# Designed miniproteins, single chains, continued (4), part 96

Each design is a single chain, and the fold is of that chain. pLDDT is the mean over its residues in the fold that is shown.

## One batch from the design tools (miniprotein)

Design m15330
Fold by ESMFold2-Fast:
Parts: C-alpha cells; sequence; structure tokens
Structure m15330 (fold): chain A 97 residues (1-97)
C-alpha cells in the first residue's frame, strides 16, 4: 500500500519536474508559478508518506516549512528576484537549522 502510493507520487513529481524544466527553458514565468502551485500539495503528501515509512526524521511541521521555503525560493528564481546560487545557499543554511 505505502510503496504503491510513494511510487505514484514520485512519478507525478517527476512529470511536474519535466514540465517545470520546459517552462524554465522557455522563460515562461507564469507557467513556472502554476507548476509550483501544483507541486506544493504533491510534495507535502510525498514527504509525509516518506515520514510514515520511516524514511525521514523530519516532523510534519519541519516538512511543511521546508516545502514552503523551497517553493518560495523557486518562485523568487522564476521572477528573477534571486540567483540560483543565492537560492542554493539559503536552502543549505535552512537545512542545517
Amino acid sequence: EKKKRLEELEKKYKELGEKYKEAKANKDVEAQLEILEEAKPLLLELELEKRKAGETDLSEEEIKERIELALELARKLAEGEISEEEAAKIGEEFAKK
């Protein structure tokens, strides 16, 4: 049951990742933002299923905070507010807590 659901979620996430890469290559900011909004509930469910399977030590609140930060950084990247280098640095510092 859990393995089948994780596989389904990972497949959907991969499909969204391909669409996101295409939108980024086309410099389509609106498409990038739409994909990020679609990815948010999918990422949350995927990470919560991993937590239930014992694959992560992160709490539900920590998972939510990390997903919110990742999506906000991706939004800022799409809008040109930050560089990819700045986004990576912020993500790493947040991961260290």
Scores: mean pLDDT 76

Design m15331
Fold by ESMFold2-Fast:
Structure m15331 (fold): chain A 63 residues (1-63)
Amino acid sequence: TLTEEQVLEAIREYIKEHGRPPTAGELAQRLGKPLSTVIPVLEQMVKEGKIVFLGGGEIALAE
């Protein structure tokens, strides 16, 4: 099961490696999960105020 903790860790690691926030597709590749598994978790995290989508489709941490 994909957890919010795994998603937050993947975002942090991606930023460390690439110097920019990932897109949902880039997160799915990093997590080794299909986009259909990742998107519902991202939607929940946005509702909780943990992440935000930027204008380019990139996902930034709220903290």
Scores: mean pLDDT 82

Design m15332
Fold by ESMFold2-Fast:
Structure m15332 (fold): chain A 83 residues (1-83)
Amino acid sequence: MSAKEKILEALTPEQKEIVEKILASDGTREDLEKLAKELGISVETVRKIRDLINKAASAHIKGDEEKMEQYINELKKLLEEAL
């Protein structure tokens, strides 16, 4: 299973839609600002979500499933608090 699949599996349908939109962005400042406005959250929150996704993916590539699960749990909590 890919890191993306594992991340999405841990999330609610609403949270999955948000994460997929963030993953579809090119990561430029302008795209992140637009996405933050569309989602009704801060640009800082969008950046934190992307950072946690990247950390979870990196942990998965390294075979560190425990760290991957920790980052997924942090992501889930951040999404619950932001929404």
Scores: mean pLDDT 79

Design m15333
Fold by ESMFold2-Fast:
Structure m15333 (fold): chain A 85 residues (1-85)
Amino acid sequence: VESAGARLIRETEELVARTRELYEQLKTPEARRLLDESERAAKEMFDALNYKYGELSPEELQKIREDALRTMRENVRRMEELLAA
């Protein structure tokens, strides 16, 4: 049975891998910006999961994880839309 933390790690890795795959097909400045943004979001997700933000509350850490996940999902969607156009 996969834990919630393990699911977040797996989804983050899958989203970043997909974003890199889409960048290799698009190779535009916009696609590079979205890739860089997703890689930053992935770092924020891993930092929150590894408690690297010091004394932040569980609620603050949850918000960081939710914001990072939303950013990565949105960037994949936007890049897929660019590829489909």
Scores: mean pLDDT 81

Design m15334
Fold by ESMFold2-Fast:
Structure m15334 (fold): chain A 70 residues (1-70)
Amino acid sequence: MFEGEEVELLGELDAFLARRGYIPEATGVYDDAFREAVRRFQADMGLPVDGVVDEETLRAFRAAKEAEAA
């Protein structure tokens, strides 16, 4: 079940993936297209390509988001 913090992080990740061109637009739908976008991001970051938003994927996302904001 999506909790407040998880929903916020998934929404931010969806928007980030859309900005980086991994997904055409942030839809808030965490389906196969979203999982494929996560896989592309994982491959780009040198992480295991499983489409799972795990702790390492979230760490890489936070680092990339901070770099984008700077």
Scores: mean pLDDT 73

Design m15335
Fold by ESMFold2-Fast:
Structure m15335 (fold): chain A 112 residues (1-112)
Amino acid sequence: DPVEELRKLIEEAERAYKAGDRDSFIYYLAKVVKYALENKLSQGQVLEAAKGSPIEDLVLRIVIPSLFAYQKLNLTGAEKLVKYVVGILRYEGASEEEIELAREAIELAFEL
């Protein structure tokens, strides 16, 4: 079940987040992004997997624009995908720290 597998990756990211382990947090966020893109998940499936997590809002803000850009805009390269997602995050008033996390997670997703 793709929702179950995504939930497990979000739970690993949550554990790293709670531990203050930034490197592991970025690694598991990258796995969340990679899994969602490769398995062509819907926005509804991502929302279901992230629901109730303390990192729900961050996961949705990174993964949903990534899915839209990848699937609908055909932005299948890391550089163009990062530029699009960062643009959306800036428009939504995200912090520079959140923007940096999103950039690093998306870049790493394409290197995994």
Scores: mean pLDDT 90

Design m15336
Fold by ESMFold2-Fast:
Structure m15336 (fold): chain A 95 residues (1-95)
Amino acid sequence: SSEDVQDLKQFLQLQIKQLERILEMFEKGELTLDQIRNYLGLQLGDLLVLSKVAPKEYQPGVDQIIDLLGKGIKAKEEEVGPILREIIDLLRQLS
């Protein structure tokens, strides 16, 4: 329904704000790689739950974000920033 889509968009906006904050702290050297990996693991869990209830038209975008979160968890330090930016951009496209 349109209400379900609005709830989804609100959830996606919250995820965007959380990841933007994580990215900012990481770029300032305020988070370790292990802390980033832990935060991304929690976000992955949230997106896996979302993938079970998201409307079919959102599924390809949600699946791409899940794949990128998985890559981020395994990423080297220099790869984390670009991956987080790509995730944020995809979340914005869905929201």
Scores: mean pLDDT 85

Design m15337
Fold by ESMFold2-Fast:
Structure m15337 (fold): chain A 74 residues (1-74)
Amino acid sequence: APSPAERETVELLRRMQELLEKARAAGHDDIVARLEELSQAVEDAIRKYGPASPQVLAFLREALDEAERLLAEA
């Protein structure tokens, strides 16, 4: 069974995907580009440290905070 940390990573990744879809639907091409960069960086971190890593969770939380801020300011 996935650990609580692994489940949190999956949930945060789903949230990131939802924000990316919202940006695309709204036509915010600049925000879409930034969110795609953040998503790629998160995937790179998961490959390097693993999905249950505190480093991945910290980075993913920061990436989501940036994504939410960008969409709120749009």
Scores: mean pLDDT 84

Design m15338
Fold by ESMFold2-Fast:
Structure m15338 (fold): chain A 90 residues (1-90)
Amino acid sequence: KEEELEKLRKEFIKLWGKLIENGLTEDELGYLRYLFSEFEENEETDIEEAIKILKEAINFLIKLLNNEELSTEELEELKEMAKKSREALG
């Protein structure tokens, strides 16, 4: 699981870099970067939840690279998943 999490984090960063190179601003990706950084900081977060959220984030980055737009609902779902990971601590 830790190996899979590391692989997903590396893939996320790679796809992020490609999107910025293709002319997207950091502001447009700031929300996704915030979600990604949450998993770096929270040592008590459920690893399975972190993996699931990273897979969703990577999927959305792939959609953007393929000229597909993220919906507001998709971004809100990522936000809720990040909140659930935080709540697992308490």
Scores: mean pLDDT 60

Design m15339
Fold by ESMFold2-Fast:
Structure m15339 (fold): chain A 77 residues (1-77)
Amino acid sequence: SEEEQARGILKAAEEKAKEDPSLQVPLAREALEAGKELAKMGKTRLAKMFFEAAARLAERGGDEELAEEARKALEEV
């Protein structure tokens, strides 16, 4: 399913960022943008998964503003 594919992609991205912390913030930005596009398409459940991942990645990367943006997007979807 689309949800299973998304879950696999997000898990792989978060594991990669754990091994290479320099990827935390860049991947958070990509997840946030992907979540916004999914929300525009009406794919609310998928969008929430990407926003949650973006918030975790941004927090681990130390980007508080990006983490707040991701949490706000999660609340608004």
Scores: mean pLDDT 89

Design m15340
Fold by ESMFold2-Fast:
Structure m15340 (fold): chain A 86 residues (1-86)
Amino acid sequence: KEEAIKYIEEKTEEVLKLAEEVKPSLTPEQQKQLDKSVKILKDSTKDYIKKIEQAKTDKEIEKVLTLYDFVLLAVKSEIYLLSKQS
């Protein structure tokens, strides 16, 4: 349970750092798009951590981590796409 929360926190931190590194090279419109993706990741991170804390079984934790990984992949893909357009 604690390991799952730590995983989410560490992966979110990695992606947020990547976003900060990419942001200065982007256009104002691309920065707005990045800011929206960052907000989605931050909001999702908080929600999924709460769901893990409420989980009673390992299966529930696995389901939350699977959903988190989909959000993480989507945001990370958006950051990569924006970085290649510059």
Scores: mean pLDDT 79

Design m15341
Fold by ESMFold2-Fast:
Structure m15341 (fold): chain A 66 residues (1-66)
Amino acid sequence: SEKLERLRKERAVREAVLDVLDKNPELTPETIEAALKAALEVGRELGMSEEEARKIAEEVIKEYEA
């Protein structure tokens, strides 16, 4: 299923971002950059666009700050 494949890819990118943030809860500029890089790397491996991976990372970071 295309929908399930999309959700699995989104989950993998989200988990990569959360892993970085959980290890670095201070949310420094370096941590935010590392989280974005992790999202882009995992997204690229899964065939996700850089735009989509970046959007997911930004959404997770904002949610984590809340």
Scores: mean pLDDT 83

Design m15342
Fold by ESMFold2-Fast:
Parts: sequence; structure tokens; C-alpha cells
Structure m15342 (fold): chain A 60 residues (1-60)
Amino acid sequence: SMRVQRVVDAVLRSARAMGLTQDEAAQAVRTASTALGLSPEDQQQAIDQVVQQAAAEGLP
């Protein structure tokens, strides 16, 4: 969904800018998804995408 893509993109941009760890990026996406009122399914999709991309980009 567009909402999932927007939260993933926002969290990853913040993680890159601030030098967040993979765990911090995962926590940030959980917090953002909850604040935006995403469904449990969309929350899990956003978390999975951020975790996979953060690992792929080599975040600490």
C-alpha cells in the first residue's frame, strides 16, 4: 500500500541521515506505523521491509 511505502521510505531516510542501527530503524518503523494507525498486516509489512533494506544497506 502507499501508506506502507511512505513510512518505509521516511524511516529509511531518517536512519541514513542519523546513522541509526538496524535495531533502531526497526524500532522507528514500529513507532511510526503505530502512530499512523496502520493495520497489523501493514505494520508487519513495513517492519519487514525496513529490516530487510537496513540489512541490505549495511546499517550498523
Scores: mean pLDDT 86

Design m15343
Fold by ESMFold2-Fast:
Structure m15343 (fold): chain A 79 residues (1-79)
Amino acid sequence: MFTPEEAELGLRILDVLEREGPLTAAEIAERLGVSQSAVSRALTLLEVEGYVSVELVDGVPVYTAVDPEAGKAALREAI
């Protein structure tokens, strides 16, 4: 599923979305100080697992955390 590095980034993404969301991949990358490519890759994995939902706002994908406590618990198992 996730590498430990991807799981750690996924936890940070879920924390940011819980506090600040909904956010774009670029906004998440800026808030976490990581590359947008790394964030986009982690968001794809989180979406596949059902830990984030995505909607298009003016043609831009915007992400929202889904049950962030359950998602963070699952990601901690991968670290």
Scores: mean pLDDT 81

Design m15344
Fold by ESMFold2-Fast:
Structure m15344 (fold): chain A 68 residues (1-68)
Amino acid sequence: SLEEMLKEMEERLKKFMEENKASEELKKQVEDALKNVKKHAEENPDITREELEIYENIIIKEAEEQLK
């Protein structure tokens, strides 16, 4: 389900932040980005897993740039 896919994405992003010792500021930025993805998914219930993976990869890339 969409809800399960979003929950799995949230858990993966949380794990990524923990493993990379992300700052509280970066954690908030990732959380805000995830909220935007959830809002977009609610407005577009036909969204695919592949589209969600693209958003997840964008969030991870932006977070990685801030960790440098």
Scores: mean pLDDT 82

Design m15345
Fold by ESMFold2-Fast:
Structure m15345 (fold): chain A 61 residues (1-61)
Amino acid sequence: DVDQLVQQLSQKGQQAGKEVAKRLVEEGKATEEDIEPMSQQGGKVGENGGRERARQRALAA
């Protein structure tokens, strides 16, 4: 399902953004307060990529 793929990539994007933010916090380049915005940004990127990928996959089915 298209919605399932979009949701999965959105969740992956959120997780990736969170991981990057946590690493930057550990390096002293960001603060704990940056984790949430970066996670949200990652989710947004993943959601947009998921929509495009789902559209391409629907064309293949």
Scores: mean pLDDT 74

Design m15346
Fold by ESMFold2-Fast:
Structure m15346 (fold): chain A 62 residues (1-62)
Amino acid sequence: SAALEEARQRLLELAEEQGRAFAEYIKADSFEVERLDERRVLVRATIGEEVIERVFEVPELE
């Protein structure tokens, strides 16, 4: 349904915001946020010479 598709998109947007908040909280020098699929977002945060990767996942909706 259209309502479920909207809910999926809003959950992905929340995951992207969680990823950005994570990078800001750890005070990364730079970061990238990338959608891996319909439920997963990857954040790459760089601090000095180190890269920290974290995946944020949203629940599956029927």
Scores: mean pLDDT 81

Design m15347
Fold by ESMFold2-Fast:
Structure m15347 (fold): chain A 74 residues (1-74)
Amino acid sequence: SMLEEIAEKVREEARKIVEPIEELSEEEKERLVESAVEFAIAFSKAFGIYDPELVVPLALDVLEIDIKYELAKK
């Protein structure tokens, strides 16, 4: 399904972004990745937008904000 494709792409790309960040624990990395996936699915369903070329970059932009916030808490 289109939602499965979006979820898979967001999870793959999000993992690449969080893996090199040494200040994040493995649990924090997993939470951030799954949060990005949940955002992508919720956005797609809410707006009826199932285009990975639109939804994946948006989810990753939100992930970058979430990472900045988590690092600021430390």
Scores: mean pLDDT 88

Design m15348
Fold by ESMFold2-Fast:
Structure m15348 (fold): chain A 73 residues (1-73)
Amino acid sequence: MKQTVGVSSRVLSGEELAEIVREVAEEMGLEILDITTSVRGGVTITRAVIEASREEAEKFRERVEERVREAEE
């Protein structure tokens, strides 16, 4: 089942956000089907499409958001 997970940061670059997304997916054994990055009003937004259940996607999002928060410190 395809799930879309979005994460944003005002501090991290698109490359840094995409790397965090890839690392978390690898750690969780999830397949990334697509990943896109855009910048809007000084905010970097990365969107990942993953092959996962809804529950797996929710856990993936939480872990990505936690690592982004830690990286912004």
Scores: mean pLDDT 82

Design m15349
Fold by ESMFold2-Fast:
Order: structure tokens, then sequence, then C-alpha cells
Structure m15349 (fold): chain A 90 residues (1-90)
């Protein structure tokens, strides 16, 4: 169900935020990643799924710069973006 998928997405984003926030040598790119996660979480809390999808697309670009092409992470973000865009249509 959509609620369960949204909860799992929110939990995953909070985990990713905690990871980047815990890095000892936090770069400007790491700070941008954290800010984009915070923006996505805010949109999700407000049920602004279109805004959340746009924030995840920005996050995907930042993660691609940080790590190159992390196939698993980019695939999960693409699936989440598609899901949120479908929710935004209803």
Amino acid sequence: EAEERLKKLTDSLQGLRAYFSSLPDQSELDKQIIAQIDTALEHLANKDYAGAAASLEQLRGLLAKKYGVPVEQLTSLLAAIKFLRELAQQ
C-alpha cells in the first residue's frame, strides 16, 4: 500500500541523512546532500509528492557526483521518484 511505501521511503531517507551527518570530514557536497534530504522529508511530511520527487531527483544528481554511479542507490531513487510522481497525479 502507498502508506507503507511512503513510511519505508521516509525511514530510508532519515537513515541516509544520519549517515551523511555522522561523516567526520563533511564536505560542501555532503552538506548539499543533507539539505536535499531535509527538503525531500519536508515535502513528504506535507504530502507534496511532486516536490518530494523533484528533491529526490536533485539528491540523485548529488549522489552521482559524490560516489560516481552507485547502481543500487540510483536505482532505488529512480523507483522512489517514479512512485511519488504517480502519487502526485492523484
Scores: mean pLDDT 83

Design m15350
Fold by ESMFold2-Fast:
Structure m15350 (fold): chain A 81 residues (1-81)
Amino acid sequence: MEVVGVEDGAMAIATQLVLTGKAIIETESGETLVAETPEEAAEAWHEMLKRAGLEAPLSLEEWTELIEKQMEKVKEILEKK
């Protein structure tokens, strides 16, 4: 089992939330989940992983905090330029 890409996933979600105000997460069944907050995005991500038969490497709380941290980085980059 590999935990690589957790930060990349959080950054992708954070970028969508900062740029569009929402993150779109597509399930394997073609259902679209929409999240407007880091907490909602963390819940949607956990649900998507569970439906795919994958175990989440981080708790909902840790994942929410990671998304929030990445959102701050994205905002700083965009605001300065």
Scores: mean pLDDT 72

Design m15351
Fold by ESMFold2-Fast:
Structure m15351 (fold): chain A 91 residues (1-91)
Amino acid sequence: LTPEQLEAAKEYKETMEELLKKGLTEGEAFSVFATKNALEELEKKDKEKAIETAKRLLEYLEENWDSMNESQKKAAEIIKKYIEEKLKKLK
């Protein structure tokens, strides 16, 4: 494993443990991690597309809020907060 892969594995473990403690299912916790990672990767390749994708994801989460279960809502809140912080930095 490279140092970067080892760091990514540590971040994954810590993120999963924190999200599970907040009452997310393992699938929802993984979804939060995967969404953050996907947006970070997209930002490296195409910053404009990353901003557009983040905004669309916020709209999607708002539109689908009433159809979400409690674990999905907790995941959505975490993703929304992450995206809001990211959009402030990408300006």
Scores: mean pLDDT 78

Design m15352
Fold by ESMFold2-Fast:
Structure m15352 (fold): chain A 83 residues (1-83)
Amino acid sequence: MEAEDQALLRQAEAFGESMYQAALFGNAESGEKARDDLRAYGDQVAAQLSPETAQRVREITARYLKKIDEIIEEKKKEEEEKL
């Protein structure tokens, strides 16, 4: 059980990192899609897990969602200010 939970947490980290990379190297629209995809993933996965593992998945996805939100906001402001 714990080893399977660790594999799932590793998958959550990998998916979060992939979404974060899409936000970093894409435009604001790509970042918004990555954010929405990661949010949906986190909600679906957490609903199927024990409360302890669900909390850890939510923590991982929340961490990446915060980073993605910051990147989206920064890109939107930077594009507007440089015009």
Scores: mean pLDDT 80

Design m15353
Fold by ESMFold2-Fast:
Structure m15353 (fold): chain A 71 residues (1-71)
Amino acid sequence: SLEKQLLDAKAVGYTIRAIGALLEGNREEAARDFLNAAIYYKKSGDNEWAEKALERALEAGADPEEVEKIK
């Protein structure tokens, strides 16, 4: 569906931004971008990708409480 394609595109976009932030050493930005990627993956039904994005957010220093709310 068009809706799923849009959600997947947003999740991928945030993932690319997060990786870019990590390459620049900006862990705070990376954590935020991975959390956003997880939200959109979850909305699209891609739960496995959402879980991976949440794991990457935690590694970047995301708040565990915020991660738990998105799971």
Scores: mean pLDDT 88

Design m15354
Fold by ESMFold2-Fast:
Structure m15354 (fold): chain A 92 residues (1-92)
Amino acid sequence: KEELIEEAIELLERAREVLEEALPTTPDPELVREAVEHLEEAIEALRKGDIEKAAEHLNKAAAAVMSISDEELRKEVLPLLQKAGELLQKLL
C-alpha cells in the first residue's frame, strides 16, 4: 500500500518536472500552469493519505494536459498520469 502511494508520487513528480521544463517554450503556458498546480495538489493529498482528493486533482491535471496543443508534450505526460491513476484506483 505504502509502495503504491510512493510510486504514484514519483510518477506525478516526473509529470510535474516535464511540464515545468516546457513552461518557457510552450504555446499554452496557462494550461501547463493549471496542470502543474493540480499535480502539486494531488502530490500533497497523497502525502496526507487523501486518495480521493488526489484522484480529483489528477483528473483535473489530465484534463488540462489533454487541452495542450503540443502533441509531443501530451504524449510524454499522459502515460505518467494514466499509470498514477491506475495506482490510485487500486488504493480506493
Scores: mean pLDDT 86

Design m15355
Fold by ESMFold2-Fast:
Structure m15355 (fold): chain A 62 residues (1-62)
Amino acid sequence: MVPPEQLRKAGEAAGKHKVGDKLSKEGLRALAKYLGLSQATVYKLTEGGTVEGALKLMSSHR
């Protein structure tokens, strides 16, 4: 399991960034583990690993 602290930091950092910014590879990996999905699936669901897409996906599940 990924530490909740890493996911929280990713979400907070995303809130400070502009639309279109990319999520880090570590952020994508953490999100994939958190949701129980493969990194490839999360990458597709976040429209190529965008911060905006990642936040939307994370909010939908938790």
Scores: mean pLDDT 65

Design m15356
Fold by ESMFold2-Fast:
Structure m15356 (fold): chain A 80 residues (1-80)
Amino acid sequence: MKEELKERIERLKKEVDQLHAEARSLNLPEAIRAVDYARKLIEQAEKALESGNVEKAKELLDQAETVIDAARRLIEAARS
């Protein structure tokens, strides 16, 4: 379980870096803000996991994935 959350954190960090680069190249302020918010949620999840609060870490990662999905939709809409 703890290893799964660590892998999830690393995966989401990579996704956020990719989406941030795409949002910047497309000049999408709303997508950039969403990605920045997802970064903060991931950082909070890492801190929660370090303090042993697995439930909070999972909730924060679930929120981060929702925000990442929203950012991805904004980027795809701009490409259309």
Scores: mean pLDDT 86

Design m15357
Fold by ESMFold2-Fast:
Structure m15357 (fold): chain A 61 residues (1-61)
Amino acid sequence: MIDLEVGDRIVLLDEQGKPVEYEVVEVPNEFAVMLRNKETGEELAILREMMEELAVKTIKP
């Protein structure tokens, strides 16, 4: 499910298929989401279309 809000957490698979948890920090428009890696603190801009391919779980606050 791609209905993301600031404060949501999402688990994405990396290139090796390993789950990595991110927090939604910004939703600037309907096409892109800003995520923060919960382990490293690094921020990543990702397209919503890529979220559908990579997301294995979305966690609401």
Scores: mean pLDDT 71

Design m15358
Fold by ESMFold2-Fast:
Structure m15358 (fold): chain A 110 residues (1-110)
Amino acid sequence: AMEEERRRLADLLVDQTLSLLAMIDAIAKLMLENGEDPEVVQAEKRQLVVTAVREFGKTLAELVKEGKLTLRDAGEAVARVFGIPRLPEDSTLAELERVIAAKVAEIEAA
């Protein structure tokens, strides 16, 4: 029962985050099609993606702290959203937060 509830919550968070990222891509594409400056569009897209990734990480950390998700559930959600291999099962919350911070830095550097 609790495992099924955690799985549903993790799936919902992942699906909503991926949907938001897809919406950001669609908005950027529309701005480019409307003849907006590509450099301005890329800067705005970068800021929206950074905000989405930070909110995803914050939500994961809060759900883990509240006992609604395990560290394993959170690590799997991070892997699914970023398209990376699963983190080790013994990963700490600090290590998950570090992966999210690294992804933010990668996006900001692009």
Scores: mean pLDDT 86

Design m15359
Fold by ESMFold2-Fast:
Structure m15359 (fold): chain A 74 residues (1-74)
Amino acid sequence: VPSAEEVERRALAELARLAAEALRRGVPHDQVDKLFTEAAARLGEALKEPDPLRRLARAEEIVAETRRRFEEAA
């Protein structure tokens, strides 16, 4: 099971990739910034979970939800 730091690093990298894709698809910069900022804040809360498996699952859920929101915005 990955550490909290590894979960954060991987999730932030994926969120950054999703933001870059949304920008390439024509989603407005301010909307992308808002969605990324909201996702990063939620990830910070998820990383407070003491159970490493639940922490990983919550981080993955946040990434999946953010992906859907970027798809809806395009």
Scores: mean pLDDT 84

Design m15360
Fold by ESMFold2-Fast:
Structure m15360 (fold): chain A 87 residues (1-87)
Amino acid sequence: SEAERRRLLEEGMRALLEGGELAKMHLNDPVSALETLSVEQLEEGARLLREAARLLASLGDPAYDAAIAQAERFARLLEELAKEKRK
């Protein structure tokens, strides 16, 4: 339904914005981000970005392919940072 597609888009966009803010903190100041962000925050950011990619992919619209790819790249970045912070 149109209501279901709208819900998926809204949920995907919310998750992308939330996860993207955590990724932007690292890109703007990697040293401060590593010191400030907890492992839990990094893992939650990655989870939100992967959820965004999943929700946007469920729309079946190639217009979102670039956003999906970017969300997956940022999720991997945050996952790698969480692993480094655990060491």
Scores: mean pLDDT 73

Design m15361
Fold by ESMFold2-Fast:
Structure m15361 (fold): chain A 89 residues (1-89)
Amino acid sequence: MSAEQIGLEAARAILRYADLAKEIDPEAASELKKAAKEIEEAAKKGDAEGVIKALDRAKEAASKLKDKELGKMLVDQLDSYKRRVEKAM
C-alpha cells in the first residue's frame, strides 16, 4: 500500500473521531479536522514526510481529547498509520 493510500485512510479515520468528539469537545475536533486536511494534502502530493508530520499533529490533538478512551484509541491508531507510512517510504 502506498504512503498516499495510507495517508488518505488515516485522514478518514481522524474525521470519524472528530465527528464523534465535536459536540463535547469542539476545539479538539477542529484541530483533528485541520490535521486530517493537512494529511490529505500531503498524501495527494506524494509528500510522505508531510504525512508523518501531520500525523504527529493529529496525535497531539488526539491526546488533548476530553474523552480519554477515545483519545487513546485514536493515538494508538495514528501510531500504527505512522509506522505503515514509514515502511512505505
Scores: mean pLDDT 85

Design m15362
Fold by ESMFold2-Fast:
Structure m15362 (fold): chain A 94 residues (1-94)
Amino acid sequence: MTEEVIRESVRAEIEALELATERAAELDATPEGRVGLEMLAMAAAVTAIEAAEAGLLEEARRVLEALERLAAAVRDPETRAGIERQVEKVREAL
């Protein structure tokens, strides 16, 4: 993957994570919303790991910070734990 493609993916994932964080209470209130939050966290973690592997450590760190903010905003313990697992995967790649 080119650095430009990775940087664009990072930007898109951060925007999605920030929007999800603002809507965390709404999304966390439904089973569908909780699944969506975990899927978003998984996709963001994959993008962050790809960025780290490409040497884009600053980009990977920004996704990590956005994921940590999302985890803190989610109240459902199981959904939060799922997001925290993705946070840990990104930390291990850094």
Scores: mean pLDDT 88

Design m15363
Fold by ESMFold2-Fast:
Structure m15363 (fold): chain A 95 residues (1-95)
Amino acid sequence: MPPVTQEHLDQFGGRLDAARQKALDLLKQAPTEEQKKRAQQLISQIDELKQQLEALRGQTDLSQEQKAQRLEQIAQRGDEVIKEILALEEELKKL
């Protein structure tokens, strides 16, 4: 696992920001209540991940190994949420 640096945190934060904007755009385009609810849930999950990432930035009592483990968990969850956003985008394209 690469070392946790400010650059890595900034890059991942940028990915979450881009994903959030896409989810907002999909929410506006969603024709059904189920799809709107799905988009809202994905936005909420991204907001939680952004809060976790900012908490990790402010953490001074964690070792480099512990910070790496926390970032890995946040990144894995983030990748899952991004995949769900892409799946919703694909569903909306079929309409």
Scores: mean pLDDT 81

Design m15364
Fold by ESMFold2-Fast:
Structure m15364 (fold): chain A 85 residues (1-85)
Amino acid sequence: MTDSFIATIQSFISSDPSLAELLQSALTKASSSAELEALSALASASSLEEKIEAAETLFEINPALGKDILDYLSVEYLKEVVFAL
């Protein structure tokens, strides 16, 4: 389980190192299976929209873990939308 989550987080290092760091931090603070499942879903998400949905789920389960990740993804989404306009 832990090794699998680390492997999925490692896959983000070259594409999104900031998100990978936030996921590693959240993983060390996660205390329930629901939090770990939400983090796993976030790590395996392929699109920014899917990552935001997973982060919202984590925020509903544990706001302290989800807030920083959701804030980061919201800023990235805003950049993508603004620069696409």
Scores: mean pLDDT 71

